# Designed miniproteins, single chains, continued (2), part 86

Each design is a single chain, and the fold is of that chain. pLDDT is the mean over its residues in the fold that is shown.

## One batch from the design tools (miniprotein)

Design m6972
Fold by ESMFold2-Fast:
Order: C-alpha cells, then sequence, then structure tokens
Structure m6972 (fold): chain A 109 residues (1-109)
C-alpha cells in the first residue's frame, strides 16, 4: 500500500495552503485521517482537494498533482518521502528548509 505517497501528498498540500495563509478543510481532514491510519479516507479527501477521481487516480498520480500544485521539485518530493520513511539526510532537511524560505519570499504576506 502506498502509505508513504499518501502522507507525502498530505504534506505537500498542507505546506502549499499554510504558505498561502489559506485553509482547505479537505486537506485538514486528510491529515486527520492519516494520523488515525485511515489511508482510504485520506486518499479520498486528497483526491477531492485536487479535483480528481480517487477510483481512477493512483497514489503516484495524486502525489504528482499535489507536488505540481505546491511547485515542489523532484528533489523536495524525494526529501519529504525520505522524511516520512525516517531516512532523511541533513542535506535533504536543508533542501526542504530552503524551499520553505523561497516560498515565503514569492507569496504575498
Amino acid sequence: MDKDKIAAAVAALTLYYSQKGEYNPLVVEAQRALEEERYEEAYEHLAKALGVDPEKTTPEELLKKAAELAELSEEVVEAILNAIRGEISEEEKKLVEEFIEEKRKKLPG
């Protein structure tokens, strides 16, 4: 089961909306479902947030769409996946921190 990819998609969308100062209830419900290990519900909430059909979308496609919306590079997506797996390096932590700072500079306050 692609639990890591679902968790990474939640992280990507949570980061996107937090950087914008916006609240998306579907992303919040997906995060709650993920914390309770309700992966199917988290997947459905993420799919609705991205405007896709959960029955026709794979976890890989869902993560790709979430990453595209959040403007994440492949390196940042890999760092998030490694963090979820408990395998993140110091270099990857720095990459994620630098990405967050760059997003703060590009978004209106």
Scores: mean pLDDT 76

Design m6973
Fold by ESMFold2-Fast:
Structure m6973 (fold): chain A 70 residues (1-70)
Amino acid sequence: SMEAARQAAIEAAAEAARARARAALDAMSEAQRQEAARIAGVSVEELRAAAERAAAAHGRVQAEEAIAAA
């Protein structure tokens, strides 16, 4: 259905955004990750999880906007 295709595209965008967030954090040095976590008041693991959740949410919004603009 069109709804299933739309949902699949949105989820694919969310997963791509999550993967990019993971890659960006992995590209940081360990010292940079630890400092970012300290500034945020969380562990590095909590920082990673929060970044992935935020990226997935943003990716969904971006995909919805792109579909609406098409």
Scores: mean pLDDT 84

Design m6974
Fold by ESMFold2-Fast:
Structure m6974 (fold): chain A 68 residues (1-68)
Amino acid sequence: SAADYEGLLRIARDELLRAVREGKISLEEAKALAERVVRQIGEDYGVSEETVRREIARVLEELERAAA
């Protein structure tokens, strides 16, 4: 469902943001993980490539803000 898709994205995003803020992972490692995880969730839920790219861009921007 859309709720399950959004829930998984939120969990993945929040975990990556926390790891960056706590210094447990580098920004570059977090970006690579975000691209992989968001793409995998998108594939599992059958969302469009356009939607996946937009979601990845959003998460990457949030990670950069968290690292600043």
Scores: mean pLDDT 85

Design m6975
Fold by ESMFold2-Fast:
Structure m6975 (fold): chain A 69 residues (1-69)
Amino acid sequence: NAMEEEIRKLQAEIDSLNAEIEKLRKDTEVLNKQKKKNFEDSFPKTMEELQKRIDELEKAIKELENKLK
């Protein structure tokens, strides 16, 4: 059945995107935790790099969520 095959393909794509979103969310949580743990005036470069990585992951999550619409 062509309709069942199409549904299967769409479901697999959704599952793949959801898995990637979950991975990015977990990675973002880890980076946020590291940012708090390393919060000191002595580490401005490290804090800036962690913030950039968090921002990139959050942007990627939003882009993937938009694809699921």
Scores: mean pLDDT 70

Design m6976
Fold by ESMFold2-Fast:
Structure m6976 (fold): chain A 55 residues (1-55)
Amino acid sequence: VKQGTIKPPDKSEENIEKQIEILKEEMLKSGTPESVAEHVAKQLRKMEKEEAEKA
């Protein structure tokens, strides 16, 4: 795919967490401080865990 724009139809824990990991890696790759990238990833993961618990 030229753009590679494929959004998962499901918001499965695994799919969302994978995107969070990718975002963190992209931030680090761009030179974003590790603390900031990890903080963002941690916040997103916390939200995912909360949603999973409700499921």
Scores: mean pLDDT 69

Design m6977
Fold by ESMFold2-Fast:
Structure m6977 (fold): chain A 90 residues (1-90)
Amino acid sequence: SKEEAIAEIEKFIEEARKLNMDYLAELLDRALEHLKLLETDEEVKNFLEDLRDFLKEYLENLEKKNELTDEQRQLIEDFIRELEALIEEI
């Protein structure tokens, strides 16, 4: 549901800030405000698919640059899995 997606993104933002991923957290705060304005299940699903794809590319890019700690990588990978689960429920 949209409410479950909001809660999961809010949780990720908090955990990302704890791991000093402030830039990613700020991007997701802005994305979260957009998600809150969406009215249909199709729009919510498309949003979550786009966010998942963005995070996969973001993770790959940071891994290539060796700019990611093991804890940061694990947090992003776990969040991608949670997004995939939410997408399947819509």
Scores: mean pLDDT 86

Design m6978
Fold by ESMFold2-Fast:
Structure m6978 (fold): chain A 92 residues (1-92)
Amino acid sequence: MSDLQNALANVQQARALLRQGRVDDAIALLQQAIQDMRSAQQQFPDNRDLQQALALVQRALALLRQGRVDAAIALLDRAIALMNTAIAQIQQ
């Protein structure tokens, strides 16, 4: 749970940095979020929302490396929603 909550905070902060044009700082936070999400996925391997959120964050990172910032932000918005759902499911 702490890993997924830390990942959510990093994804939200990365999205804010992208809105400020701070792409390199956002990439660093997304790399940290991916590590935390992988740790959470090992603890909750059947959580489909977590698996989908991880895939979206990884795709957003690839888009940022291509300079596609707006497309990356859209994927991060979807990932944040799925991460919130996964956290709610795991806390039950």
Scores: mean pLDDT 87

Design m6979
Fold by ESMFold2-Fast:
Structure m6979 (fold): chain A 73 residues (1-73)
Amino acid sequence: MSRRTLEVTAEALGVSPATLSREVRRLMKANSEEELRALYRELRRQAGNEDTPMPPMSKEELALAVVALRRLL
């Protein structure tokens, strides 16, 4: 994940990039890639996006997506 992606996402969520980076790092340490993918799928279902296929994503991108969706829900 690029620093620019983190900064843009943090601004969109109304948080500091440092706060978002900390949350992403915590998720990556506490969860495997498979667990993060399952969490993201469940959050997408709650957001009404269950029918959309998941794009290929890195572990960092999955963690960022989980943090972002949790803050929007």
Scores: mean pLDDT 74

Design m6980
Fold by ESMFold2-Fast:
Structure m6980 (fold): chain A 105 residues (1-105)
Amino acid sequence: MELKEIRRILHFEEPQDQEETLKAALKALEEALSELPEEYGVVKIEIVLTDAETGEEYTVVLEFEEPLDKEEALKAAEKALNELFAEHPDMKVTSIEITITVVKK
């Protein structure tokens, strides 16, 4: 199978709270996935968030045994981001880097 990577990088002028970060990340994922033909499924999502105060990077890595469709991939990413924010409730985010790995079905 040919692996294809899609990368999206978001930089914020002002640090974003959890709700704003989640909306921005999900919008970027949805836009990236909307450009993919139906024949492609998502096998990996990597999301890196940079903390505004510390500069620390928090990474979410999702790997799927079977390629997911767009809706399933978005739900998985939303769940993982909500879990990360629950562990870091005071986090403000200055950047989001998203890497999506897809395969032709």
Scores: mean pLDDT 84

Design m6981
Fold by ESMFold2-Fast:
Structure m6981 (fold): chain A 81 residues (1-81)
Amino acid sequence: SEEEKLKKIKEEAKKLFIEIAEKMSKAKTNEEKREILNSYSEKFKELVEKGLPLEFFHEALKLLNDYLNGEISFEEFKKKV
C-alpha cells in the first residue's frame, strides 16, 4: 500500500539521520558537520523523489540540532526521529 511505502521511506530516512548524528557527534568543527550532511545529499534527494515529506525532513533536522546541542540524549533522538 502507499502507506506502507511511505513508512518504509521514513524508516530509511530515520536510519540515515541516525548515521549522521553518530558521525556529527564525533566531528570537531561546523565545517566537518556540514561535509557529513552534504555526503548524504544524493540519498536524501532519492528519498524525496520517492515521496519523503519535507515536514519529516525539517522535524528530523530540528531533532538532530537538539541532540548535537545536548538538549536530548542519543536514545531520545533515535526514538523521536
Scores: mean pLDDT 85

Design m6982
Fold by ESMFold2-Fast:
Structure m6982 (fold): chain A 91 residues (1-91)
Amino acid sequence: AGWERVEGRLEEAVRLAEKALEIVRNGGDLEKAQELRSRAREIFREVEEELRSAGLISLPPVQELLERYGGRLRELEEEIEEVIREREEKE
């Protein structure tokens, strides 16, 4: 089924969020990190919308994928926000 192809895009979203975290941890460009964060969220949203439109979103393996990658993205976003807060406190 075509839903297997979306896992690669979900992995890309996670990689973008991981890159954003690396940038903020290394004292890099917060604007660049924000762009990567926004793109990661956009990819996840697009995948979810495509799966819903195809009538696949209610399938258990699809729900498990969305929960797994969505959970990982939330954890990365929380870490990014914490690092940004720590950086702002040192200004």
Scores: mean pLDDT 83

Design m6983
Fold by ESMFold2-Fast:
Structure m6983 (fold): chain A 104 residues (1-104)
Amino acid sequence: MLERLKEKLAELAILLGERQGKPEEGREIAEEALEAETEEELLEVFERVLERVEEILRELIRNGELEVGAATARALWAASPSEEEFLERIRELWRRTFRRALAA
């Protein structure tokens, strides 16, 4: 389970780096994910990936182009009275999901 989560987090880090025009930074985060030897280290890498996701979401919101792959994210945006509340809800949801996946 841990190895699969490391691979998925690394893939996501690379994609986010490319999206932000910073592929080298994405690769560095991906390498940190793959080299994580403990759940705590992987959680630290996850938080860095989550920060990059929030930056992309803010960019999409500003451009009026919020299209996230998950219907849940779009629903949370529609239900949220502010950008900050939306990002907080996304952060809580993804942290909860990642912790559950890590514990499985």
Scores: mean pLDDT 71

Design m6984
Fold by ESMFold2-Fast:
Structure m6984 (fold): chain A 84 residues (1-84)
Amino acid sequence: SVEEVLAKLPLENKLKLTLVALEYAEADPNLSLEVKKQIVEEALKLIEELKNAGREDLAEELQEKLNKFLKKAPDDVKEVVEKF
């Protein structure tokens, strides 16, 4: 339906913004741990929203990017996933 198409478009935009935020957080050594934790929390929430919307394809894309970020992240940032 048209309503389903419109609902999916904002999620695609949220995905693009979150992917850019994760790349920025990986690249900027001056970005605070607190901001990095917030980006991870937002990414985790968006993965849940994407799955609930039936967008498993986009959820997997964001999950892969988040996993790559977390592999290189400090332990304090990784703990956000365990507490979510």
Scores: mean pLDDT 79

Design m6985
Fold by ESMFold2-Fast:
Structure m6985 (fold): chain A 95 residues (1-95)
Amino acid sequence: SKETLLRLIGLIIRAIGLYYDAVRQGKDDLAKAIQELIKVLTEVLKSDLSDEKLEEAARIAGEAIDAVEEAMRNGDYDAGIKALREAVERLREII
């Protein structure tokens, strides 16, 4: 539980870094999608979820952040935005 919460906080910190990178590069749609992920992860942390649901949330968020980092390396921003939107939808189903 505590380890999973720390992992979720770490993922939020990584997402904040990617948000600033997207803003700096003028990728407004990507920045907005990252901001929505940060918001929903904050709600996950506040929702007193079971350890199993927190582990699932960490996996979903981690996969989305990895996809955004790859999209930024390859310039496939649409793929990154899609991954973020799918992750936000899946996370909202957990809450």
Scores: mean pLDDT 89

Design m6986
Fold by ESMFold2-Fast:
Structure m6986 (fold): chain A 97 residues (1-97)
Amino acid sequence: DEARRRAELEEARRRAEEFLEAHAESLDAEQKELVERARELGREIERARREGREEEARRLLEEGAEIVAEAAKKGPEVKEAVLAAFSLGIAEARLEA
């Protein structure tokens, strides 16, 4: 069901947005930049996959793994925020399709 799938994506987006907003004050400027980069990358990965650009999607996933590794070095909260941002970016791109 299209309506159910869209509702699930909209709820996933809302939960990720609420999580990131709640943790925004705990993140410094560099960490916030990592989170925004992860969100943008999530959107690009979904678009690349939707357009059949598999090699591009693979390279973007590798970049994503590097961002997660960098965030993990800064602490579990930063890693969690980066993962939430990736999920948000993917959901945003899917809702635009």
Scores: mean pLDDT 82

Design m6987
Fold by ESMFold2-Fast:
Structure m6987 (fold): chain A 68 residues (1-68)
Amino acid sequence: MAKELMEQGIKLAEQGKYKEAVELFEKSIALGYVPTAEELVVMGRAYRKIGKFEKAKEYLEKAAQMYA
């Protein structure tokens, strides 16, 4: 399920496997999963680690809006 892919992606990001984490995040979203603010922060950090700075900024700004 989409949520399971997100959970696996977060686990991989916590292990420093950022590229693999990002692939699972993208699959989860493609299946219709809507990330939480906390998940968006993890995603933004992972995208930054693999050099996708535009995507990192997008997800971190979205998370910030949810905390406001």
Scores: mean pLDDT 84

Design m6988
Fold by ESMFold2-Fast:
Structure m6988 (fold): chain A 77 residues (1-77)
Amino acid sequence: SENEKKALELAREAVAVGLDVPEEAAKIKSFEELRDLLARYVGEEAAKKFIELLKKKVESGKEITKEDVLEAMAEAA
């Protein structure tokens, strides 16, 4: 869905900045690939929690914002 694509794009941008890995983050095409990238830096449990929180927001039908992504990152940490 468009909402899922937007959530993935915003999450890639947040990860690119947060981990200082813009080239690696730009190659991410799915939530599964994003989780795998995050797991290398922050561990599997935090990465899984972040993705689950993002998916829950997408499933709510609400338009995803940068603030929603940053909130999910804070909750996963």
Scores: mean pLDDT 81

Design m6989
Fold by ESMFold2-Fast:
Structure m6989 (fold): chain A 60 residues (1-60)
Amino acid sequence: SAEEKIKEVEEEHNKRVQEVLAERRKMPDTYEGAVETFVRVADVEGEYIEKISEILKEAK
């Protein structure tokens, strides 16, 4: 069902966000590191939005 697919995507999204934060903790505390982390978070959010949109289109 669409609900189960959405739940799976949300769980994967949470896991990926936690992985990005864990990688940030291993990086130097620099402006460049902050920018790189911001870009990675934006990419993860973009993938999440695309997957949710795809599921909603298929559910119709």
Scores: mean pLDDT 81

Design m6990
Fold by ESMFold2-Fast:
Structure m6990 (fold): chain A 68 residues (1-68)
Amino acid sequence: MQKELDFILSQVLKLYDAGKLTEGVLIDVIRSLRHDFQDEEKVEEFLSKLKERVPEISDMVDRAYELV
């Protein structure tokens, strides 16, 4: 489970580095995490780690979370 979150985080960070990470992509990622884990605390942990790694997109992450 921890390894799965770290893997997904790595993939999202690669999208950011490639300039392909958008609010819509984050919404899709959050929806997928909710469906697969069915555990809101794990979704929140993922988003917290993402904001720690890329603080520049914190507002975009928060908006995506509110829109899901």
Scores: mean pLDDT 82

Design m6991
Fold by ESMFold2-Fast:
Structure m6991 (fold): chain A 61 residues (1-61)
Amino acid sequence: SDDDIARLREAIEVLEESRRALLAAAADPSNSPEERELALRQARHKEELIRRLREELRRLE
């Protein structure tokens, strides 16, 4: 259980870093509109995964 909690916390941290990078890409004017839209969609997907993993983490605490 402690190992599962540590694994979930690490996964959330990695996803939050990924989401931050994707939001930066979505805001970058040097990227095409299509690239920015893709980055925004991917960032929203990461947000959903983070939400679900945080819910799972709360269940284990």
Scores: mean pLDDT 89

Design m6992
Fold by ESMFold2-Fast:
Structure m6992 (fold): chain A 95 residues (1-95)
Amino acid sequence: SVDRSPENLERVERLRKELEDAKKANTPAYQTALSGLRLIEALKESYNVTDEELAKILGIDPKTIEEFRKAYENKDYEKAAELSQKIMDAFEKKR
């Protein structure tokens, strides 16, 4: 329930971030999902690659990263944590 003014969108986004920060201590699933997100972003920066190219480097289906991002955006942290673990396991195996 927001009008589409830039001021209202900015306020909603700020509150969303504050709520996500508050949740960090509350669920192990959220922490695991956040760790996976940070790993993906760090690897993308380090290798200078897209999600699709990163999936190829890790030897996983590009759909895994796509499903992870979708689960994280939908706040399905249990599913995001499961996919995060799969991505982390693939990274360890490729070392």
Scores: mean pLDDT 76

Design m6993
Fold by ESMFold2-Fast:
Structure m6993 (fold): chain A 85 residues (1-85)
Amino acid sequence: SSLEELARKIIEEFVENNYEAVKAVLESEGIEVKSKEEAVEILFERFRELVAGHEDAVAPILAGLIEDLKIKAAEVLGVPLSEIK
């Protein structure tokens, strides 16, 4: 529970800092995003799916999700990875 709360906070902070990048990634996957809140819920659900059966690896799974999003965002936007916070 507290780990899920911490993961949600980290995802919220990432979306707050990178909303246009996150939106571009999700839209490239065919997912319409209307708000930061919606983007957070989509990413948190992906996090939950990745953690299922791997509850002892929450931290590396979350880090991997964020890293993958940064890489995809840079590719979709056509910018250097350094432009993604």
Scores: mean pLDDT 81

Design m6994
Fold by ESMFold2-Fast:
Structure m6994 (fold): chain A 69 residues (1-69)
Amino acid sequence: SAKKALEEFAARVEKEGISEREQVELAARWYEETYGLDAELLIRAALEGDEAAREEVKAQFEAYVAKLA
């Protein structure tokens, strides 16, 4: 579920040594589970250094967090 993915992402981000790649993967998993969109290409682009793709994943995640507040 989206809430479960969000909680997992938050817990991982708090841990020392979590790589940016892992953070992006967790955020993209939440994005995929929430919207049912094919996030695989977006995740791949973000991991390959596409700043726009990385920002898109973050923006979707932040929108979800804002909606929960």
Scores: mean pLDDT 60

Design m6995
Fold by ESMFold2-Fast:
Structure m6995 (fold): chain A 83 residues (1-83)
Amino acid sequence: MKLSQEEFDLEAEVALLIIQATVLANGARKAGFEDLAQKAEELRDKAVEASKIPDVDERRTAIENIRAELKKLQAEYEKKLAS
């Protein structure tokens, strides 16, 4: 299989989102924040599904949306840790 530069970059972004969501889920669960851990796991699953979108533009939009949601969830996690 041959990947275009854009396809390669999107695949790398998906891999990073999966790693970040997994780390957040593990951290939240250890802290006793089961709701945050579940949301992080859902975002990980969404990132996997986004990687399967055949249209490059739709895939990029899905990845951007997941990244924004992950950023919000990380901020919520930090706020709960400070509480």
Scores: mean pLDDT 83

Design m6996
Fold by ESMFold2-Fast:
Structure m6996 (fold): chain A 81 residues (1-81)
Amino acid sequence: LSPEVKKALEESIRRSKSERTKSILRSLLEDGETLQVALGVYRTINSIPRKPLEDVAKATGRSKQSLAELDKALEEAIRAE
């Protein structure tokens, strides 16, 4: 829940033309638990393997499709960083 990650998500929401993507990014901003899990995935992508996406789905109650959308949103946040 760093201020930089919040700014990156807000910028991604601002730039996105997809209503679906905007909805997901807003959910990440509002749901601190989901954001912490998203940061876990971000760290895994960058070097430290922690959990597969299926374990992340179990922890957050998200479906595999929601995780694919989350992963796309995380790529946007990573690019903003």
Scores: mean pLDDT 53

Design m6997
Fold by ESMFold2-Fast:
Structure m6997 (fold): chain A 83 residues (1-83)
Amino acid sequence: SMAERQESVQLAVIAVNAGTVEYMKMVLERKGSSVVEEAKEELEQVRKTLEEILQQSTDPEIQARAQKGLELVDEALKYVEEV
């Protein structure tokens, strides 16, 4: 149903955002070229997941939440590049 799908997507977006921020903190603490590349690839995978949610959902609220998540991922990628 639409309600079940909306709740599932919202929870997924929230979890992904929280995990992304936590992952960034660990990357910044470890500081290394190989770790930076690996972190970048992981964050790009998160971006693809959120883009897929945007493509499969017709709900404006779900789309807005996923788009906000993509903005956070973009910010995270900038921090990873600065490490």
Scores: mean pLDDT 67

Design m6998
Fold by ESMFold2-Fast:
Structure m6998 (fold): chain A 56 residues (1-56)
Amino acid sequence: SAVDRARAALRQLNPPGPGWRPLSTLSDAAFATLAALVGASPAAVREAARELDREE
């Protein structure tokens, strides 16, 4: 799914560990850019970010 592709991309950019940061702090422009790179909607990237932030 688009959310699964977005989750994979976000995990590559913000992997678990000492450098991890909450994805909810990203700007709307950052979500739009990531959506374009992943081939998903900004809504799907925001959903993936919310899921990953809850898992941390």
Scores: mean pLDDT 73

Design m6999
Fold by ESMFold2-Fast:
Structure m6999 (fold): chain A 102 residues (1-102)
Amino acid sequence: MDPELEAAAARAIALAEQQGATGVAANVREVVELAKEKKAYGLALAAVELALRLLEAGEHTEAGVLLTEVISLLKEGRLEEAAEFLKANGATEAAEKGLAEV
């Protein structure tokens, strides 16, 4: 498994649980499992890092919506659309790099 994704996910889960955002913590765990299944580690890392920034800003609803959309797109194998969604939400370089790895 990608060590950068594991580290980012651990931080996001810990912060989400500390803030009572249990749904966001569950979404981060699902993104990590989908990254393993789809080999979409870079896209998952971009999503988790965006969610972590939103959690740090106290934007729990926005973090949940972001992760739910990414989960849906990854489940459907819509990797290019996942990258475009992440770029639209501020993860341009990370999403482009992640898409290139798939």
Scores: mean pLDDT 81

Design m7000
Fold by ESMFold2-Fast:
Structure m7000 (fold): chain A 57 residues (1-57)
Amino acid sequence: PPELSAAAQASEARAQPAVTVMTKAINTRGLSADEAAALSRALAAALQANQDVSSLL
């Protein structure tokens, strides 16, 4: 696999907010419905962006 790429770093950066939200949710022991929906969309968008970037490489 590639060691690094600007595209891969961008994909990771987009995923970081979701990781942060999950960490906070674990600490507070839950997610609101809105937060869960936003997290799902953010994760899906990050995965799609990663796949799209991979196809461009």
Scores: mean pLDDT 64

Design m7001
Fold by ESMFold2-Fast:
Structure m7001 (fold): chain A 83 residues (1-83)
Amino acid sequence: MIEVRIREEILSKEEAKEYLKEKLKESFKDELTATLLHPVSEDKVRITELSVKADPELRAEAAKLLSELFLEKGRELEEEEKK
C-alpha cells in the first residue's frame, strides 16, 4: 500500500527555520519526505511538505511518485509567481 500526505502552511521566516531544523532530525524507514519552500513576502514563507509511506516492495514506486509530486508542486508555485 502507498499512502500520500500533503501539508501546506504559510509560516514566518523564524517559524520556517524551526521547521527545517526539526525535519533535519527526523528519519523514517518506511516514509519518504520532500519539502518545498517558496517565499510569499519579505517575512513569510509557504511550506509544502510531501510525504509518501509505502511497503518495502513498493519503495521504488513511492520514491518515483514523491519525485513527480515534488516537481509538479514546484512548477505550480513557479507559475503562480509569474502572474
Scores: mean pLDDT 71

Design m7002
Fold by ESMFold2-Fast:
Structure m7002 (fold): chain A 68 residues (1-68)
Amino acid sequence: MDDALKAAEEAEEKASEQLGPDTPEPERLEVGGKAAVDAARQAGAPQELVDQIQQQYDDLKQQTLSMP
């Protein structure tokens, strides 16, 4: 579980590195979220944890949409 969460965080960071610092936060969340979810699945995370990670990024995207 913790190992899968760490893998997800590392994948998000690596994806952010590929996009670079000039990438807007909404696009970074989109790419980072996908990378994190994929990494968690590959690390053998249970479906509940994968769903939790996906929901976290979906919530962040919704928050971005509710802003101007």
Scores: mean pLDDT 75

Design m7003
Fold by ESMFold2-Fast:
Structure m7003 (fold): chain A 74 residues (1-74)
Amino acid sequence: MEQETANLITAANIYAVGLEVEGRTELAKLVREAVDAIKKIKDPQKAIEYAQETLDAAGRGDVERVREIVEKAK
């Protein structure tokens, strides 16, 4: 895995842990699903873009956008 993608995935996983602690279980689950889908992307640039979009959307609490990213990354 490219280092930049790995760093973004780590940040997203840390954020998901914070969401679970706050009781935002559905959003935490979607962030983890997005991370799992992104790990399967073979194009490093596309993986970076989806990882960044996931982190940004989760930071805004945009549940629908995280769902869209999961669907697109599959």
Scores: mean pLDDT 80

Design m7004
Fold by ESMFold2-Fast:
Structure m7004 (fold): chain A 108 residues (1-108)
Amino acid sequence: MAEEERKKAEEERLEEEDKRLEERLKKQLEEAKKMLAELRKLVEEGTLTVEKVEELTGDTTAGVVEAARKPVLEGDYEKALELAEREAEFFERLYRGILAAIERSKEL
């Protein structure tokens, strides 16, 4: 009955999900670092605007963007940078932890 085919498809899907998760987290970490560097530059130059934050966001920096967006709207650029840095650090730690767990799973 179709259960063996479904089990093999499920195992293939789990491997694909692990790779997709790694790729997504790596991309989010790199985008978070890029956005953080650009935010820092714009704050130092005094040219940070809501429009620039939205331009930097695209579809790729959800957590870091959301942390920075509210302080930027309130004109608190220093707080925006602080929150963005905190989110970037959190993503890096989370990404490293998940990668370590996935690698341990593969070595078993």
Scores: mean pLDDT 61

Design m7005
Fold by ESMFold2-Fast:
Structure m7005 (fold): chain A 85 residues (1-85)
Amino acid sequence: MAEEELRERLRELLRNSKSPGELVMGAYFLAAEARKELGLPTERIVELARELGLSEDAIAAIEAMDLLERGVDAAIEKGKERKEK
């Protein structure tokens, strides 16, 4: 299920992130991917992030993704490359 998959990935992000920057970056690209692949509205992604206890900075990154979705779509491939390195 779309929301269950996103919830699972957000939990993994919380578990694996050791810095605020990692969490913010991960939330940004994960939300962009979920919107593109699963068609979830940004409002629902924000709700799930808040429910799981993501930081305000991570939630702000998810919201910023919606405003810049055109640029973020182009950045998803680059972001994944940079994030994984």
Scores: mean pLDDT 70

Design m7006
Fold by ESMFold2-Fast:
Structure m7006 (fold): chain A 78 residues (1-78)
Amino acid sequence: MLSVDEVTVGAINAAGLYEAGRHDLADRLLAHLVANAPEELREELTALVQRLRAGELSPAEFVAEVLRLAHRAIAAQR
């Protein structure tokens, strides 16, 4: 299982791959991140990935939302 920090770094890398037009590589990385994310992140991360794939979020907006999710998870862990 990935840490919150590992999920965050992976999401930044996936967003960069989307901006570079490497959608297949980005989708494979995002699937890996969702499958191995901490339980508390998994549902909301899945929703963010779906919104990115649907074009409802830019790659930059996706990174911002993942950072917000990570900060909330860290705060909940104290």
Scores: mean pLDDT 82

